# Designs tried in a protein design run: designed miniproteins, single chains, continued (4). Part 35

Each design is a single chain, and the fold is of that chain. pLDDT is the mean over its residues in the fold that is shown.

## One batch from the design tools (miniprotein)

Design m13189
Fold by ESMFold2-Fast:
Structure m13189 (fold): chain A 90 residues (1-90)
Amino acid sequence: SEPLSVADILARIPPIKAEDLAKAKSAEDRQLITLSAELHTLVLQRIAAGGGQAAIDQAKAIISQIATGDYSTAERIALLRQAIEIVRAA
């Protein structure tokens, strides 16, 4: 199937809203929301700056892995942190 566009990826990582944090039932869920928003911001900044396509593609692969795999919240947090570091290092 067609790979997800950057816009599709960003739609799956919405920016944090105060109400979304208020709905979080655990510290881990709050962390997952926070890391997702951080990745969203970093990807937007990388796109605006130009270049870094390899890092964006790697982050995309990790997001797809999280979306299609059966992962615990802790494993999803670890994968999101990995994606953030890849985008930051670009």
Scores: mean pLDDT 70

Design m13190
Fold by ESMFold2-Fast:
Structure m13190 (fold): chain A 75 residues (1-75)
Amino acid sequence: MSKEEELKKLYKEIVKLIKEMVDLARQADGERRRRLVEAISEITRDIVNAIKNNDVEQAKKALEKARKTLEEARG
């Protein structure tokens, strides 16, 4: 798989997880909502920067963070 194809795949996976986090944030209040919004913002920034820099390693780290954030938010 080319580096560009791998980045596109990672981006699609991360965007899907971000949509799930946004849905959870809409159902959450107070501190839990704030933490989810902060995580969404950070993950979005990290994946955009990874794509701009063609950095697959950073994109993978953003994906891992997104997965962990969703797991913690779901219990």
Scores: mean pLDDT 83

Design m13191
Fold by ESMFold2-Fast:
Structure m13191 (fold): chain A 71 residues (1-71)
Amino acid sequence: MPLPKLKDDPSQSVEEVTKEVAERLRIIGAVIDAERLGRDITAEDLLALPEEEREELIRRLSEEDRARVLA
């Protein structure tokens, strides 16, 4: 069975969970932006981007698109 023993401290486990949620939101945002621009983007492309550019890509999404995705 897989062991969920990835915490050095309680806070570390929380940070990992937070990163998981953030990563999912980043991928969703990037996919929507790519579709609007007429481009294909994958999680692999998103991971290849530096954090600054990745954050900028997400920022370019409209609030309406983000709301629709979260629904």
Scores: mean pLDDT 52

Design m13192
Fold by ESMFold2-Fast:
Structure m13192 (fold): chain A 90 residues (1-90)
Amino acid sequence: RPRRLSREELRALVREILDKIRNMTQEEFDKLFEELAREHPVLAAALLRFMQRHGLTYEQIKSLTDEERDALADALVEEAEREQKRFVPP
């Protein structure tokens, strides 16, 4: 089972990922996403769904303003929190 993260941990992780994306090539982004999918599959799934919903490409994520990045981070944290809560043992 993937490690469950707190909202604070999710927000810190998402912010770190978005900051790294600013300075990454497409190849580095693809590698980072593969690692994220292995370590934090819920967060990776939430990011993909958000990108699909908003039609965001790698280049668009890289060019987001700080305000837009904060909004994206908050949305991803909320979605990841909901997904983590869906599969809790009784």
Scores: mean pLDDT 71

Design m13193
Fold by ESMFold2-Fast:
Formats: sequence, structure tokens, C-alpha cells
Structure m13193 (fold): chain A 86 residues (1-86)
Amino acid sequence: MVKKIAEATINVLKKLKPELDEKSQEVVEKTIEEIEEAIKKNDEKGVLEALEKGKKELLELLPTSKNPEVLSEAISVLQLAIDAIK
């Protein structure tokens, strides 16, 4: 189940990424890479940590975001994944 939730989350993040500003795109790309690496290692805790870290970094960018609505959607997607795994 964790793998399916993580893969679904990656797919949504990939769709949102082009609509984000450059700094937010970098955080999303890194978050996707960290989630994919944790999945490869069958590390469920690593998936949760990658989701929580990505959420934190995107929240820090929110006040200065050029597209706060899309960024808020990306943050919500990460939160839903965290809640589903936790």
C-alpha cells in the first residue's frame, strides 16, 4: 500500500511541477527523487520522511511563491500521502 500511495503522489507532483516557480520545482524534483529511492530500498519510513521533508520545504517557499495556489495543492497532496501512510 505505501508503494502505491507514493507512486500516485509522484504522478500528481509531476503534473503540478510545470506550473510551479523554479525554486518550488527544484524542491518537488528532489522530493520525487528521495521518494523513488526509498521505494527502491523498500524503506517505508524513508518514504514518510521524504514526504514530510518535501512538505516542510514547500511550506517555507509558500510566502514568496509566484503560484501560491498550485504550491498549496502540492503541499496538500504531500499531506494526504502522509496521512494515508501514517
Scores: mean pLDDT 87

Design m13194
Fold by ESMFold2-Fast:
Structure m13194 (fold): chain A 106 residues (1-106)
Amino acid sequence: SEEKERALKMLEIALEAVERLYALSRAGASEEELAALIEEAVEKLKKEAPEELQKLLDKLDLEEKAVLISALAELYKRKTSVEEVESDFLSEEALEIYKWIEEAVK
């Protein structure tokens, strides 16, 4: 449970980093600015990671860090698709409201 919660937080960090990288790239950010954001994201991942993974993260170069962040963000999107997540997180009362709204927007 605690390991799963830390893993999900790491995936959230990766998705946020990818979204920020995309936004900055579209705005014409320099390679140095993009590299700084990748390094910031890896530092956040290290804080959530167990010691064994921290040692592996320290061995990655910039390109390997970018590829890892992209892969983790994709994994999060596949495991937390909006349709699958919404039904699991809604209370009975919230689910009734959600289903009413879903029916109303058809």
Scores: mean pLDDT 70

Design m13195
Fold by ESMFold2-Fast:
Structure m13195 (fold): chain A 102 residues (1-102)
Amino acid sequence: MVAERNEAILRALREGKATDEAIRADAARTEERLASSDIPEVHREALEALIETTRRILEGGDREEELERLIEKLKELMKKANPEDKELLQEQIEYLEYLLKK
């Protein structure tokens, strides 16, 4: 899943392993794929939320606060998703919640 790749970026950012340049480059590639791919609306909105979260973190936003905002956005997307998309969004939410766990 495209979301799994963005999760890897967020994990690397949390662990301090990713450079700002590498994160920006991957976000740009994700935006290009989003523009050129026929992606279901719910997944498109999820990817846009991930890109926005990455941008805010790179602009000096608090990582935990921005990840919490992303989780809330994905929970809102679940309300309008079909059953298959809900399962995928739930997996993403559970993973992001795990990344925030102390």
Scores: mean pLDDT 67

Design m13196
Fold by ESMFold2-Fast:
Structure m13196 (fold): chain A 114 residues (1-114)
Amino acid sequence: TPLQEELVEAIRRAASLARKVAEMAKEKGYTDLAQRAYDLAVALEGLIPQAKAVTDPELLERAIEHLRRAIEAFEKAMEALKKGNVDEAKKYLDEASRHAGEAIIAISEALARQ
C-alpha cells in the first residue's frame, strides 16, 4: 500500500541519518555517541521486513509520524555535531531514540493483531 511504501522510505531515511550521525560522532572522537547512533541505524533497518507486513492504517500512520520526528531529531543532532555541541547532539539522539522506539512499538502492535 502507499502507506507501507511511505513507512519503508521513512525507516530507510531515518537509518541513513542515524549512520551519518554515527560517522560524524566517530570522526570527532565521540565513540559512545557514535556506537549508540550506529546501533539505532541497525535496529531501524531490521524493521523493514516487518514494516512490509503491517496493514493497520492507524498504526502505519503512527509509525510514520514517529519516524518523521526521529528524522528531524537526527538532522538536529547532525547540526549540533557540526557546531561541536556534543551535549545538544546527545539530547537530539535521545529524542530520535524515543521516537524510533515508539515506531517499533507501533509496528510490533500491528503485527501482534494478526
Scores: mean pLDDT 89

Design m13197
Fold by ESMFold2-Fast:
Structure m13197 (fold): chain A 88 residues (1-88)
Amino acid sequence: GIILRGRIADVRQRADGSTDIDIALDDPSRADQARIGDRVEIRAADGRSFRGIIRDVRYSADGAFISIRAPGRAAILRPGQRVEIRIL
């Protein structure tokens, strides 16, 4: 599968108990490899992993961002953490 690397830009809990995770890609040119609806595994540097679905891919002057929704709480994820995104 495809592996993208990035840093957590934002983590937001939703009212339904799911989590939205925004990841800034280390390499914005690879954002085209991520597609809305893709199933992913997010792996944090501490070895914790979460499954989710890509909801959005955004481009800005600051780079490329992927928004992922996880079905549960991603309570250990913090802004600034390095993560790998594995597209399943």
Scores: mean pLDDT 82

Design m13198
Fold by ESMFold2-Fast:
Structure m13198 (fold): chain A 87 residues (1-87)
Amino acid sequence: MSEATRRAIAEVRALVDEMVAAGASPEEMAEAVFAVLERAREELGLSDEELEKVALDAITHLSRLRSREATDEFAAILAKRLREFLA
């Protein structure tokens, strides 16, 4: 895994931890994580595959902190936004 991908994963995990602590909704978390992925592509030069890896890591991380229902909603919104962005 590249340094850029590891950096993006660390940033997204920290953001998810903060938003969970703040009581953010799955939709709010998905939009915030997606904004980080957009910036990671622009600033760190992440490939489509690297962005997908960061997104999958975010979903896995959230699954350890929130209910399955909340995680599934977050995953669905994030996956839709990422697919639209990469099209």
Scores: mean pLDDT 87

Design m13199
Fold by ESMFold2-Fast:
Structure m13199 (fold): chain A 88 residues (1-88)
Amino acid sequence: METEKALEKRIEQFKSFFSPEDYEFFLKMIEKAREKLKELGLTDEEINEAVITLLYGMEALKVRGASREEIEKAFEEDLENIIKKINS
């Protein structure tokens, strides 16, 4: 419950950093990541915390002037690191 409210607030902030087109593109990537984490047996709270971390990383890169392709690559690397920690 607490992580769900934090996630909603983070998504609102995330939306403000990107164009509508880039927001929709990254939102689809986030939804795919959520499904993958759910299949790995994470709780809703763990999934929400992971997504908040991924959103924060993308926002930080956008503020630094990273391209869509650079942000996408960093997202994929961050998601892989989260998955590796689960399997450790």
Scores: mean pLDDT 81

Design m13200
Fold by ESMFold2-Fast:
Structure m13200 (fold): chain A 78 residues (1-78)
Amino acid sequence: GPSVAEQVDAYIAEAREDVELGRKYLAEGNAALGTGYLLRAIGELVEANLLAVRNGDEAGLERVIAESERLGLGIGRL
């Protein structure tokens, strides 16, 4: 199966895609769909954070925190 680092990176990639979709739908005036995608992205980043912490993937955790900061969440190590 995928490594921890591969799983963390997959969650980060999915979160980035969901943020792009969320921003697109918000710009189009679809607040419900846009917000739904942004909440999905937050959930993916939380899962990546927990996975990185649980497995001691410090580099993965740093990438997750950096992405969380770009979203204005300020989420540290969970």
Scores: mean pLDDT 87

Design m13201
Fold by ESMFold2-Fast:
Structure m13201 (fold): chain A 79 residues (1-79)
Amino acid sequence: MSLEELEKKLREAAEKGDKEALYKYAYELALSIPGVGEEDARRVAEWALALAEAGASPERVVTYTRALAESLGELNRRE
């Protein structure tokens, strides 16, 4: 599944309030980023879920989830 498809599925999960799908697609999106391992992907997925539960829009959930995953991937590739 492409990054664009994962973002679309994450957005749809957030729009529907499907917590299981939201966690799953946030996790898979994070793992698709070079340098992101399973532990970091879990943290990203937990944070995405927390954002949605706090009332963040589906667009914000996707944007912030991707930004965090990309930042963690970059940090890990430098260490």
Scores: mean pLDDT 84

Design m13202
Fold by ESMFold2-Fast:
Structure m13202 (fold): chain A 72 residues (1-72)
Amino acid sequence: SLEEARRLLEELAERYPEAAEAVRLAQKAIDAASAGDNAAAIRYATEAARKAETLPPEVREGVLRAVDLALR
């Protein structure tokens, strides 16, 4: 759900400052998806996923899970 995805991203941003940019991009993807802008949602989700690849595994998995939950 969008609510669950947003909550997970807020929790990750609080605990892991290094994830801030990936979380910001994932939040933009969720907002775009909520507005029905599928093109923007895909673009931001792709950018968030790429940023997450450089993060520790636990942070990376959390960001990717939040994006997955929002796009379902």
Scores: mean pLDDT 79

Design m13203
Fold by ESMFold2-Fast:
Structure m13203 (fold): chain A 61 residues (1-61)
Amino acid sequence: SKEQLERAKAAIDAGRDDEVLRIVETLVKQGKLDEAKEVIAYAMEKGRLETAQRILEILKK
């Protein structure tokens, strides 16, 4: 949902990687792959390369 996407972006800005990963896992389980990809794009834009890599690993499952 929009709220989950906004929370994930805020968690990226705050450096709360564990929260980002929990939100992404929930999005993937709900079939919201486009929202999960937006989280990756945002993490990359913010230079959070390790976070983006961990999200990609979740999507590969």
Scores: mean pLDDT 83

Design m13204
Fold by ESMFold2-Fast:
Structure m13204 (fold): chain A 96 residues (1-96)
Amino acid sequence: MFVAAVAAMASPDGTPLKLTEEDIERARRLAEEAARGEVEAPTSEIVPVPGGVVLISVAEGPTPEEARRKAEELARRIAEAMGMTIQDRHTVVVEK
């Protein structure tokens, strides 16, 4: 079993925002927590930042590709529901 977490920076006006290392570390920690069964997937966090939001979306799959696809799809749907455009994205995949 694989867990994927996507960190996505989104803005309502196309402002070019970039993920920080802290945002990527947050996604990694959440993926590792879900892999340990401490957090149930699928799940998401929305973190407000100046000019937009950081979306952290987590999903599970039997392959790294399927887990990644599900997590990226979840982030995309949340951004669209908020009327925002994803400016930067990073995906972390962990096993078990």
Scores: mean pLDDT 83

Design m13205
Fold by ESMFold2-Fast:
Structure m13205 (fold): chain A 76 residues (1-76)
Amino acid sequence: MKIPKLSEEEREEAIERAVEAMSETSGLDREALMERVKEQLEKMDEEEREKMAETAILIVKAHEDPSIAAQLEKER
């Protein structure tokens, strides 16, 4: 599964949704997760940010549908 290249705004929105989904699933602080993600993004190149956004979209999809989570495990 390959996600098409996102705009900067779409990239930011996808990451925010993924952090929210992770917070709900893991019980971790949303604000703490967002700060960690922001710190990582600031150090990332454009290519790494694109990969992060793609991963964020997959995390959101896995949260919405558990069958997608199983598919992601197979891709590791």
Scores: mean pLDDT 68

Design m13206
Fold by ESMFold2-Fast:
Structure m13206 (fold): chain A 86 residues (1-86)
Amino acid sequence: TEELKKKALEYLEKFKEIAKKTAKAEQVISYIDQAMEALEKGDYETAKKYLEKAANLVRAYGSEEDAEKALEYAQKAMKAIDEMEK
């Protein structure tokens, strides 16, 4: 649905804002941008793959507090995308 897509994009944008504070910020942001592009095209599998890659980098290189907040937004985006795959 259009509303779920909008929510997923909003969560990805918030994830991207926090990602700027992490080591490997450019790579994380690149993966988030690729996830957003795939989502706009309706390629939910590719969107989830890039979102997972971005989340994994944040877990490895983010501070504990920033990683927790970023991963919360990543999980919310993933849930919205999963609901769109129905």
Scores: mean pLDDT 82

Design m13207
Fold by ESMFold2-Fast:
Structure m13207 (fold): chain A 77 residues (1-77)
Amino acid sequence: SAQVTADQLREFLEGLSPEEQEAVLEEAREEADRIPDPEKRAQALEHLEKARRLLREGDYEGAAEHLTKVEEIIREA
């Protein structure tokens, strides 16, 4: 899969409705839940929870950074 940068992900998230943002988070959660290593899965879910909070605050840059970490953990799993 193509790796996305935090900047690309930030721009993508800024263009989404709140409902579309929630769909992105749900997809990432489903991918994180499939990580076999329980420690890596917990780390990915923690980053996802932080991204959700930051999106609610309108911090798209912070949310993108945490979602990028989720993607990195999933890729390395």
Scores: mean pLDDT 82

Design m13208
Fold by ESMFold2-Fast:
Structure m13208 (fold): chain A 68 residues (1-68)
Amino acid sequence: SMAAQRALEIAQLEAFIRLIEFMNSKSLEPLYIEHVRQIADIKGMTPEEKKKLIEKAKKRFDKLVKER
């Protein structure tokens, strides 16, 4: 459902941001690659849903890079 998909997207984006903030890492590239791998490993998702999550993760990653 849209509600379940949205909740998962929000949870993943929040977890990614919190991880980066917690670690105070100077390099965000390995964290982005790891997050994409985690999305790829989600079971029961269509390729289209995974692509949408990856696109949102990339936008958030780009924003974090720009803010640092």
Scores: mean pLDDT 70

Design m13209
Fold by ESMFold2-Fast:
Structure m13209 (fold): chain A 87 residues (1-87)
Amino acid sequence: MEEKAKKLLEEGRSLFDEGKKLYDQAIKNNDKELLEKAYELFRKAVELFSKAIYYAKQAGNEELYKEAQRFLDEVSELLKKVIEKLK
């Protein structure tokens, strides 16, 4: 369970970092296509962080749980910003 949580957290972080790069480029260039790509990456990161939280709780690893929750909160805030800009 702990190994699953760590793997999901690492995968989620990778997608979140890629999404942030695309988001920054989209904002600078007013590029809706890049915003849509960032949106999909953030959605996938939310799913992975949510699964990481579940497995971290099952493993009883509070530090891993808190880290995954922090990343979920961060990606959720950026996802809201992307949704507002895609209106």
Scores: mean pLDDT 87

Design m13210
Fold by ESMFold2-Fast:
Structure m13210 (fold): chain A 100 residues (1-100)
Amino acid sequence: MPSPVEQIRALFEEIKELIREKIPDEEVAEELIRLIDRKMEEIIAAVEAGDTEKALEILDELFRQLYFAARRHLDEETAQEFFARLSEIAKRMREILEAV
């Protein structure tokens, strides 16, 4: 099976693809992808340090920021689809982090 870090990286790639698919403004999408890449590396560093609480806190902050961005840039129907897919990814990532 892939390592926890490899699984986390794969889930972050799913989030970046979701951003590219759903966020119509290319500059906003690029800014969110840069935020995601930065937060992904911070989460991985926390996991490698054994600081699962910090990894979960960073994850929660990132998803809060993504929810606000979706509400500002997407119509209500598209935002609901975005939130549903983000919630599934968040659940899978939390399960991986709690298993480390």
Scores: mean pLDDT 83

Design m13211
Fold by ESMFold2-Fast:
Structure m13211 (fold): chain A 90 residues (1-90)
Amino acid sequence: ALARVEEELERLVERYAERARTLPPSAEANLEMLRELLREAIEVLRREPHPEVQEWLALLERQLALLDAAETVEEAVAGLRALAAEVEAA
């Protein structure tokens, strides 16, 4: 059953959405918050070895790797946009 993972991820997204409302309009702050969200989401998904969860885990790990490899905010945003386009095209 994926219901627990889905509920945990929904709560995680809600918590970070609330934090976003109090942050200054800073791209650096938003990217750091996204890194934290991805790290927590990856930990949630790692506890559920379900085939569908493995695909989500792989995607989130790719997103985190792109953010960790980026030296600038612009590079991080470009990488995430390219990955999103790839996923939508699949």
Scores: mean pLDDT 72

Design m13212
Fold by ESMFold2-Fast:
Structure m13212 (fold): chain A 99 residues (1-99)
Amino acid sequence: STDEEIKKRVDELVALFEKHVADVKAQIKASTDISEVQLLTTKAMMFAMAVLTELDLLEKQNPNASEEVKKYIEEAKAHIEKLRADFKAEADAIVASLE
């Protein structure tokens, strides 16, 4: 894959995760059921893991990628990890408010 193709795939994976988190966040805010919020949160956390795995595979399958592209993948991983952590904290606060 070219550097441009790799960056495009990274952007697609990041956008997919950002949209998923936004959609799940809307669902948990509308929920009054702790079990539903916990299940939705778990599914979002698993999806984060799947996206991070895809980013790791993308790097491993493109050993000839430039340092710029490798850095781009690492920055995307950090972004996903931060978004996951922020989402989990917000979901946990919602669960606490329903108890």
Scores: mean pLDDT 88

Design m13213
Fold by ESMFold2-Fast:
Structure m13213 (fold): chain A 72 residues (1-72)
Amino acid sequence: SMKEEIEKRKQEIIAEVPEELKELTREYLELELEMIESGDTSPEKLARIRELREKIYEGAVKLGLIEEAEPG
């Protein structure tokens, strides 16, 4: 079941982040899935995805979860 698999994947990703980042990560994943399901690639939603990704990355760096550059 696609929805069951998507939900499990979201929970796996969220479980790997600290409490401080769970809200941002959940919002990011929910928006990404909404865009995939609806086919909506509006500039506003693309900009929001970028913003959330940047905030999650900054938060992870500040919490010491990411010390090295991301894999190429």
Scores: mean pLDDT 75

Design m13214
Fold by ESMFold2-Fast:
Order: sequence, then C-alpha cells, then structure tokens
Structure m13214 (fold): chain A 103 residues (1-103)
Amino acid sequence: EKEIKEKAKKLVEEYIEELLKEGEENGRTEDAEAIVKEIKRIWEKYENGELTEEEIEEEIKELEKKLEEYRRNNETDSPETKEVKARYLALGILKLALEEAKK
C-alpha cells in the first residue's frame, strides 16, 4: 500500500504537468489551474487518510449525476458547474493514478 501511494503520487504529478501544458496550448490555463488545485486538495486528504478510495469512487458517481443534470438544464458554463467539473476531473485523475499504481 505504501509503494502504491508513492507510485500514484508520481503519476499524479505527471498528470498535473500534462494538464497545465494542454491548458496553456488551448488557452484554458485558468480551467487547468482549477483542476490542479482540486487534485492537490484531494491528494492531501487521501495521503493523510481523511479520504478513502471508496469515498473517491462514490463522489465521482455523485458528481457524474450532477453534471448530467447540468447538461440537461443547459447550465454548462456557470461558476458552480465549472467547480463541479474541476472536482470531477480531479477525482477521475486520482482514481486513474491509483489504478495504474496497482499494476
């Protein structure tokens, strides 16, 4: 488990670098920075044992439903919708890093 956390941390750092690069290339630096901020917050809680992998998976499902509701209501660009998207993407990146670290 300790080895998995160390490997996942390295993968998360690599994903952060890629997100910031893509954000700069596409004129979406602000959106990329918002996602990175959420990744760092989620990682800190996970590393400290305040957030479990099960809770991450549950929150992803809840946010996915909320984003579907926003899409149905044509609310894709509100500040609230952007915050939910940033957190959803951040949780997804952490889950991918953890799954890859277990290989």
Scores: mean pLDDT 81

Design m13215
Fold by ESMFold2-Fast:
Structure m13215 (fold): chain A 78 residues (1-78)
Amino acid sequence: GKYKLVIEAIEKDGEIVAKVKLYNENNELVFEGILDSPENYEKILEKTKLPREKLVEMITEVMKAKKAGKKVTKTVEF
């Protein structure tokens, strides 16, 4: 089935962190997590099979927007 990954930047304990949500083909939330540790990064890469560079690019964009006082989400389907 086709999956959808949504990445946004949020504030947690005074820091800006990336949050991810993974949806299945029925638009049901199957995974949610904060990308604040190497283990959480590896879980997302394993579940999504995305290239690491693409995940880093999306995180960088949402975090830059959040630091500039904007809210942006990145969505990828695979």
Scores: mean pLDDT 78

Design m13216
Fold by ESMFold2-Fast:
Structure m13216 (fold): chain A 97 residues (1-97)
Amino acid sequence: SLSRDEALAKIKALKNELKKKVDSGTLTAEDVREFGDQILAILSQSDAQTNEDIKKEVDLLMGYLHMAYILGDVSKEAWEVAQEMGYRLYQQVRKAL
C-alpha cells in the first residue's frame, strides 16, 4: 500500500499537471478522465484517513475547475467529466467509511 505522504505527493503532482493544462487552455475531457482514473487507483492503495485527505485536495481542484469553466477556460465537455469524476470519488471515499 502507499504511505500517506507518497499518496498525497502523487495527488499534488497530478493536480499541478491538470492545472497547467487549464492555464494553457489545452485541457481535454480525456485529460480529466485519465486524472480521475489515476486518483481512483491511488485511493484503492491508501487507507481511509489518507482517502479523506485526498478528497480535500480533489475538492480544492473541483473548485478551481468550476471557476475556470465559468470564466471560459475549461470546455463544457471537460467540466461534465470533472463532475462525473467528483461523484465517483465521493462514492469511493464513502465506501471506505
Scores: mean pLDDT 83

Design m13217
Fold by ESMFold2-Fast:
Structure m13217 (fold): chain A 85 residues (1-85)
Amino acid sequence: MVEEKAREYGEKLAEAMEDIEKSQEIIDEVYEEFASDVEAGELAMREMALAAARVGEENPSLLPVAIGTALRAIGASIDLKLRAK
């Protein structure tokens, strides 16, 4: 299910939060995997953004990185939608 896979990507992103390069690789992987299914890609990016926000809330020292990562995931979601049009 797309929902299960989106959650899995969120968990992977949360684990990589302290590594900016790794978190970006995960975002890029999701972008590439869902390039042909914009709706699924948007759902995955939303789950990743929420996972990043949760990490920032639980670990205040990571809050700037978590916010930046959430914004990157949201930006990728917007780009997927614009690319499809």
Scores: mean pLDDT 78

Design m13218
Fold by ESMFold2-Fast:
Structure m13218 (fold): chain A 62 residues (1-62)
Amino acid sequence: SRQAELERLSEEFRRLVLVIAAAQENGVPPEEIEPVEPPQSQFQEDQLRANLAALRREAAAL
């Protein structure tokens, strides 16, 4: 359950990065977007959740 949740969060993060990059003229090229691995510690999970909240807000502003 937790593993599946963390994998979903990582996939959502990657998807939002792609959406934002595609919308921005000088965004990161799709071929160079770093793969997002599932977090392996509480600190990494907290960072992923915080970054997801920021990306969701950024995507909503498009």
Scores: mean pLDDT 70

Design m13219
Fold by ESMFold2-Fast:
Structure m13219 (fold): chain A 87 residues (1-87)
Amino acid sequence: SPREELLEALRELEEILIRAGETKKLSKEELEKLRELIEKINELLPEAVPEEDIEALKRAIIGALRQLAEIVPEAREELEELIASIK
């Protein structure tokens, strides 16, 4: 279901954020995975989440990516590009 796929994508996103926060590094492979996950989340949001909840979830994701950019400043440009891609 779209809901289950969204929850799985969010779980994978959280795993990368936790790992990068602990190591203070974000690999190129992790950056590519983040791009894939954000693309998937963008597609799933209107199918899996009521319209009124979409903005709250987007803000939460953006906040997490902004926090990661402070922890891994060398990836800030790529993370800001990801934030800009959230529809």
Scores: mean pLDDT 84

Design m13220
Fold by ESMFold2-Fast:
Structure m13220 (fold): chain A 80 residues (1-80)
Amino acid sequence: SKEEEIKELQKEAREVLAQIQALLQERVRRGSMSPEEQQQLVALVQRLTELEVKIYELQGKLEKAAQVREEGAALIELIR
């Protein structure tokens, strides 16, 4: 069902967010972020954005889906 698909996407989004948080904590601990870690962070933010967009689209919230795409793109620019 749509509801079960949304739950699975939300679960994956939580897992991706946890990975982002762990990587950012490691950066704070070490005081630096390698180019490889920066690429990993960008990939994780892109994946989180894709998951959140799909969740909103499944809920019929197209305006929110568009907003999440823009926010994700802006965050990626800040990481670079």
Scores: mean pLDDT 88

Design m13221
Fold by ESMFold2-Fast:
Structure m13221 (fold): chain A 82 residues (1-82)
Amino acid sequence: MQEKLQQQQELADKQTDTAIDGFREGARLGLLGPLTLESYSTLSDKMMQRLAATLRELGVDVTLTINNTGDPVPETLRPSGF
């Protein structure tokens, strides 16, 4: 990995961790239904996989679509705000 991408990934990772805390609380309160997460870049692939894994650990039914080849997939991310 390049240092620049690593720093961007670390920053995004910290932001993702904050978002995960919000999703954790929402899932714990039963406010989150099934979610679809879609990734269109190699950088977001890792972040989305991490988010999906954490949400699934919390019992949220998550469909994760990794599309780093640019295939036209109709599935869309549906976050309930932060």
Scores: mean pLDDT 63

Design m13222
Fold by ESMFold2-Fast:
Structure m13222 (fold): chain A 92 residues (1-92)
Amino acid sequence: SAALRQERAARAAELAAEAEKRLPELTEEQRRIAEEVARMVADGAPASELQAYVDAQLAKARSEEERQGILEAVEMGVAIGLYRRVQAEEAA
């Protein structure tokens, strides 16, 4: 239904806004990861490609703190990318 799609779009917007507000708290490398994930998600990259990228970034983590930072960056990137995808589909 149109109402259900609008509710999903609104929720995606809220999550993306929260993620963008938190981006300045990340390290430069973590922000780069978030932006790359956002681009991949927005462009409709296959789940396997996104997972491979995330796994490669996690493999570089040398501490639990670095690992958690990467996971937070990925979550923010997914939220931003999903909203960009929704905006592109609604604008088309």
Scores: mean pLDDT 84

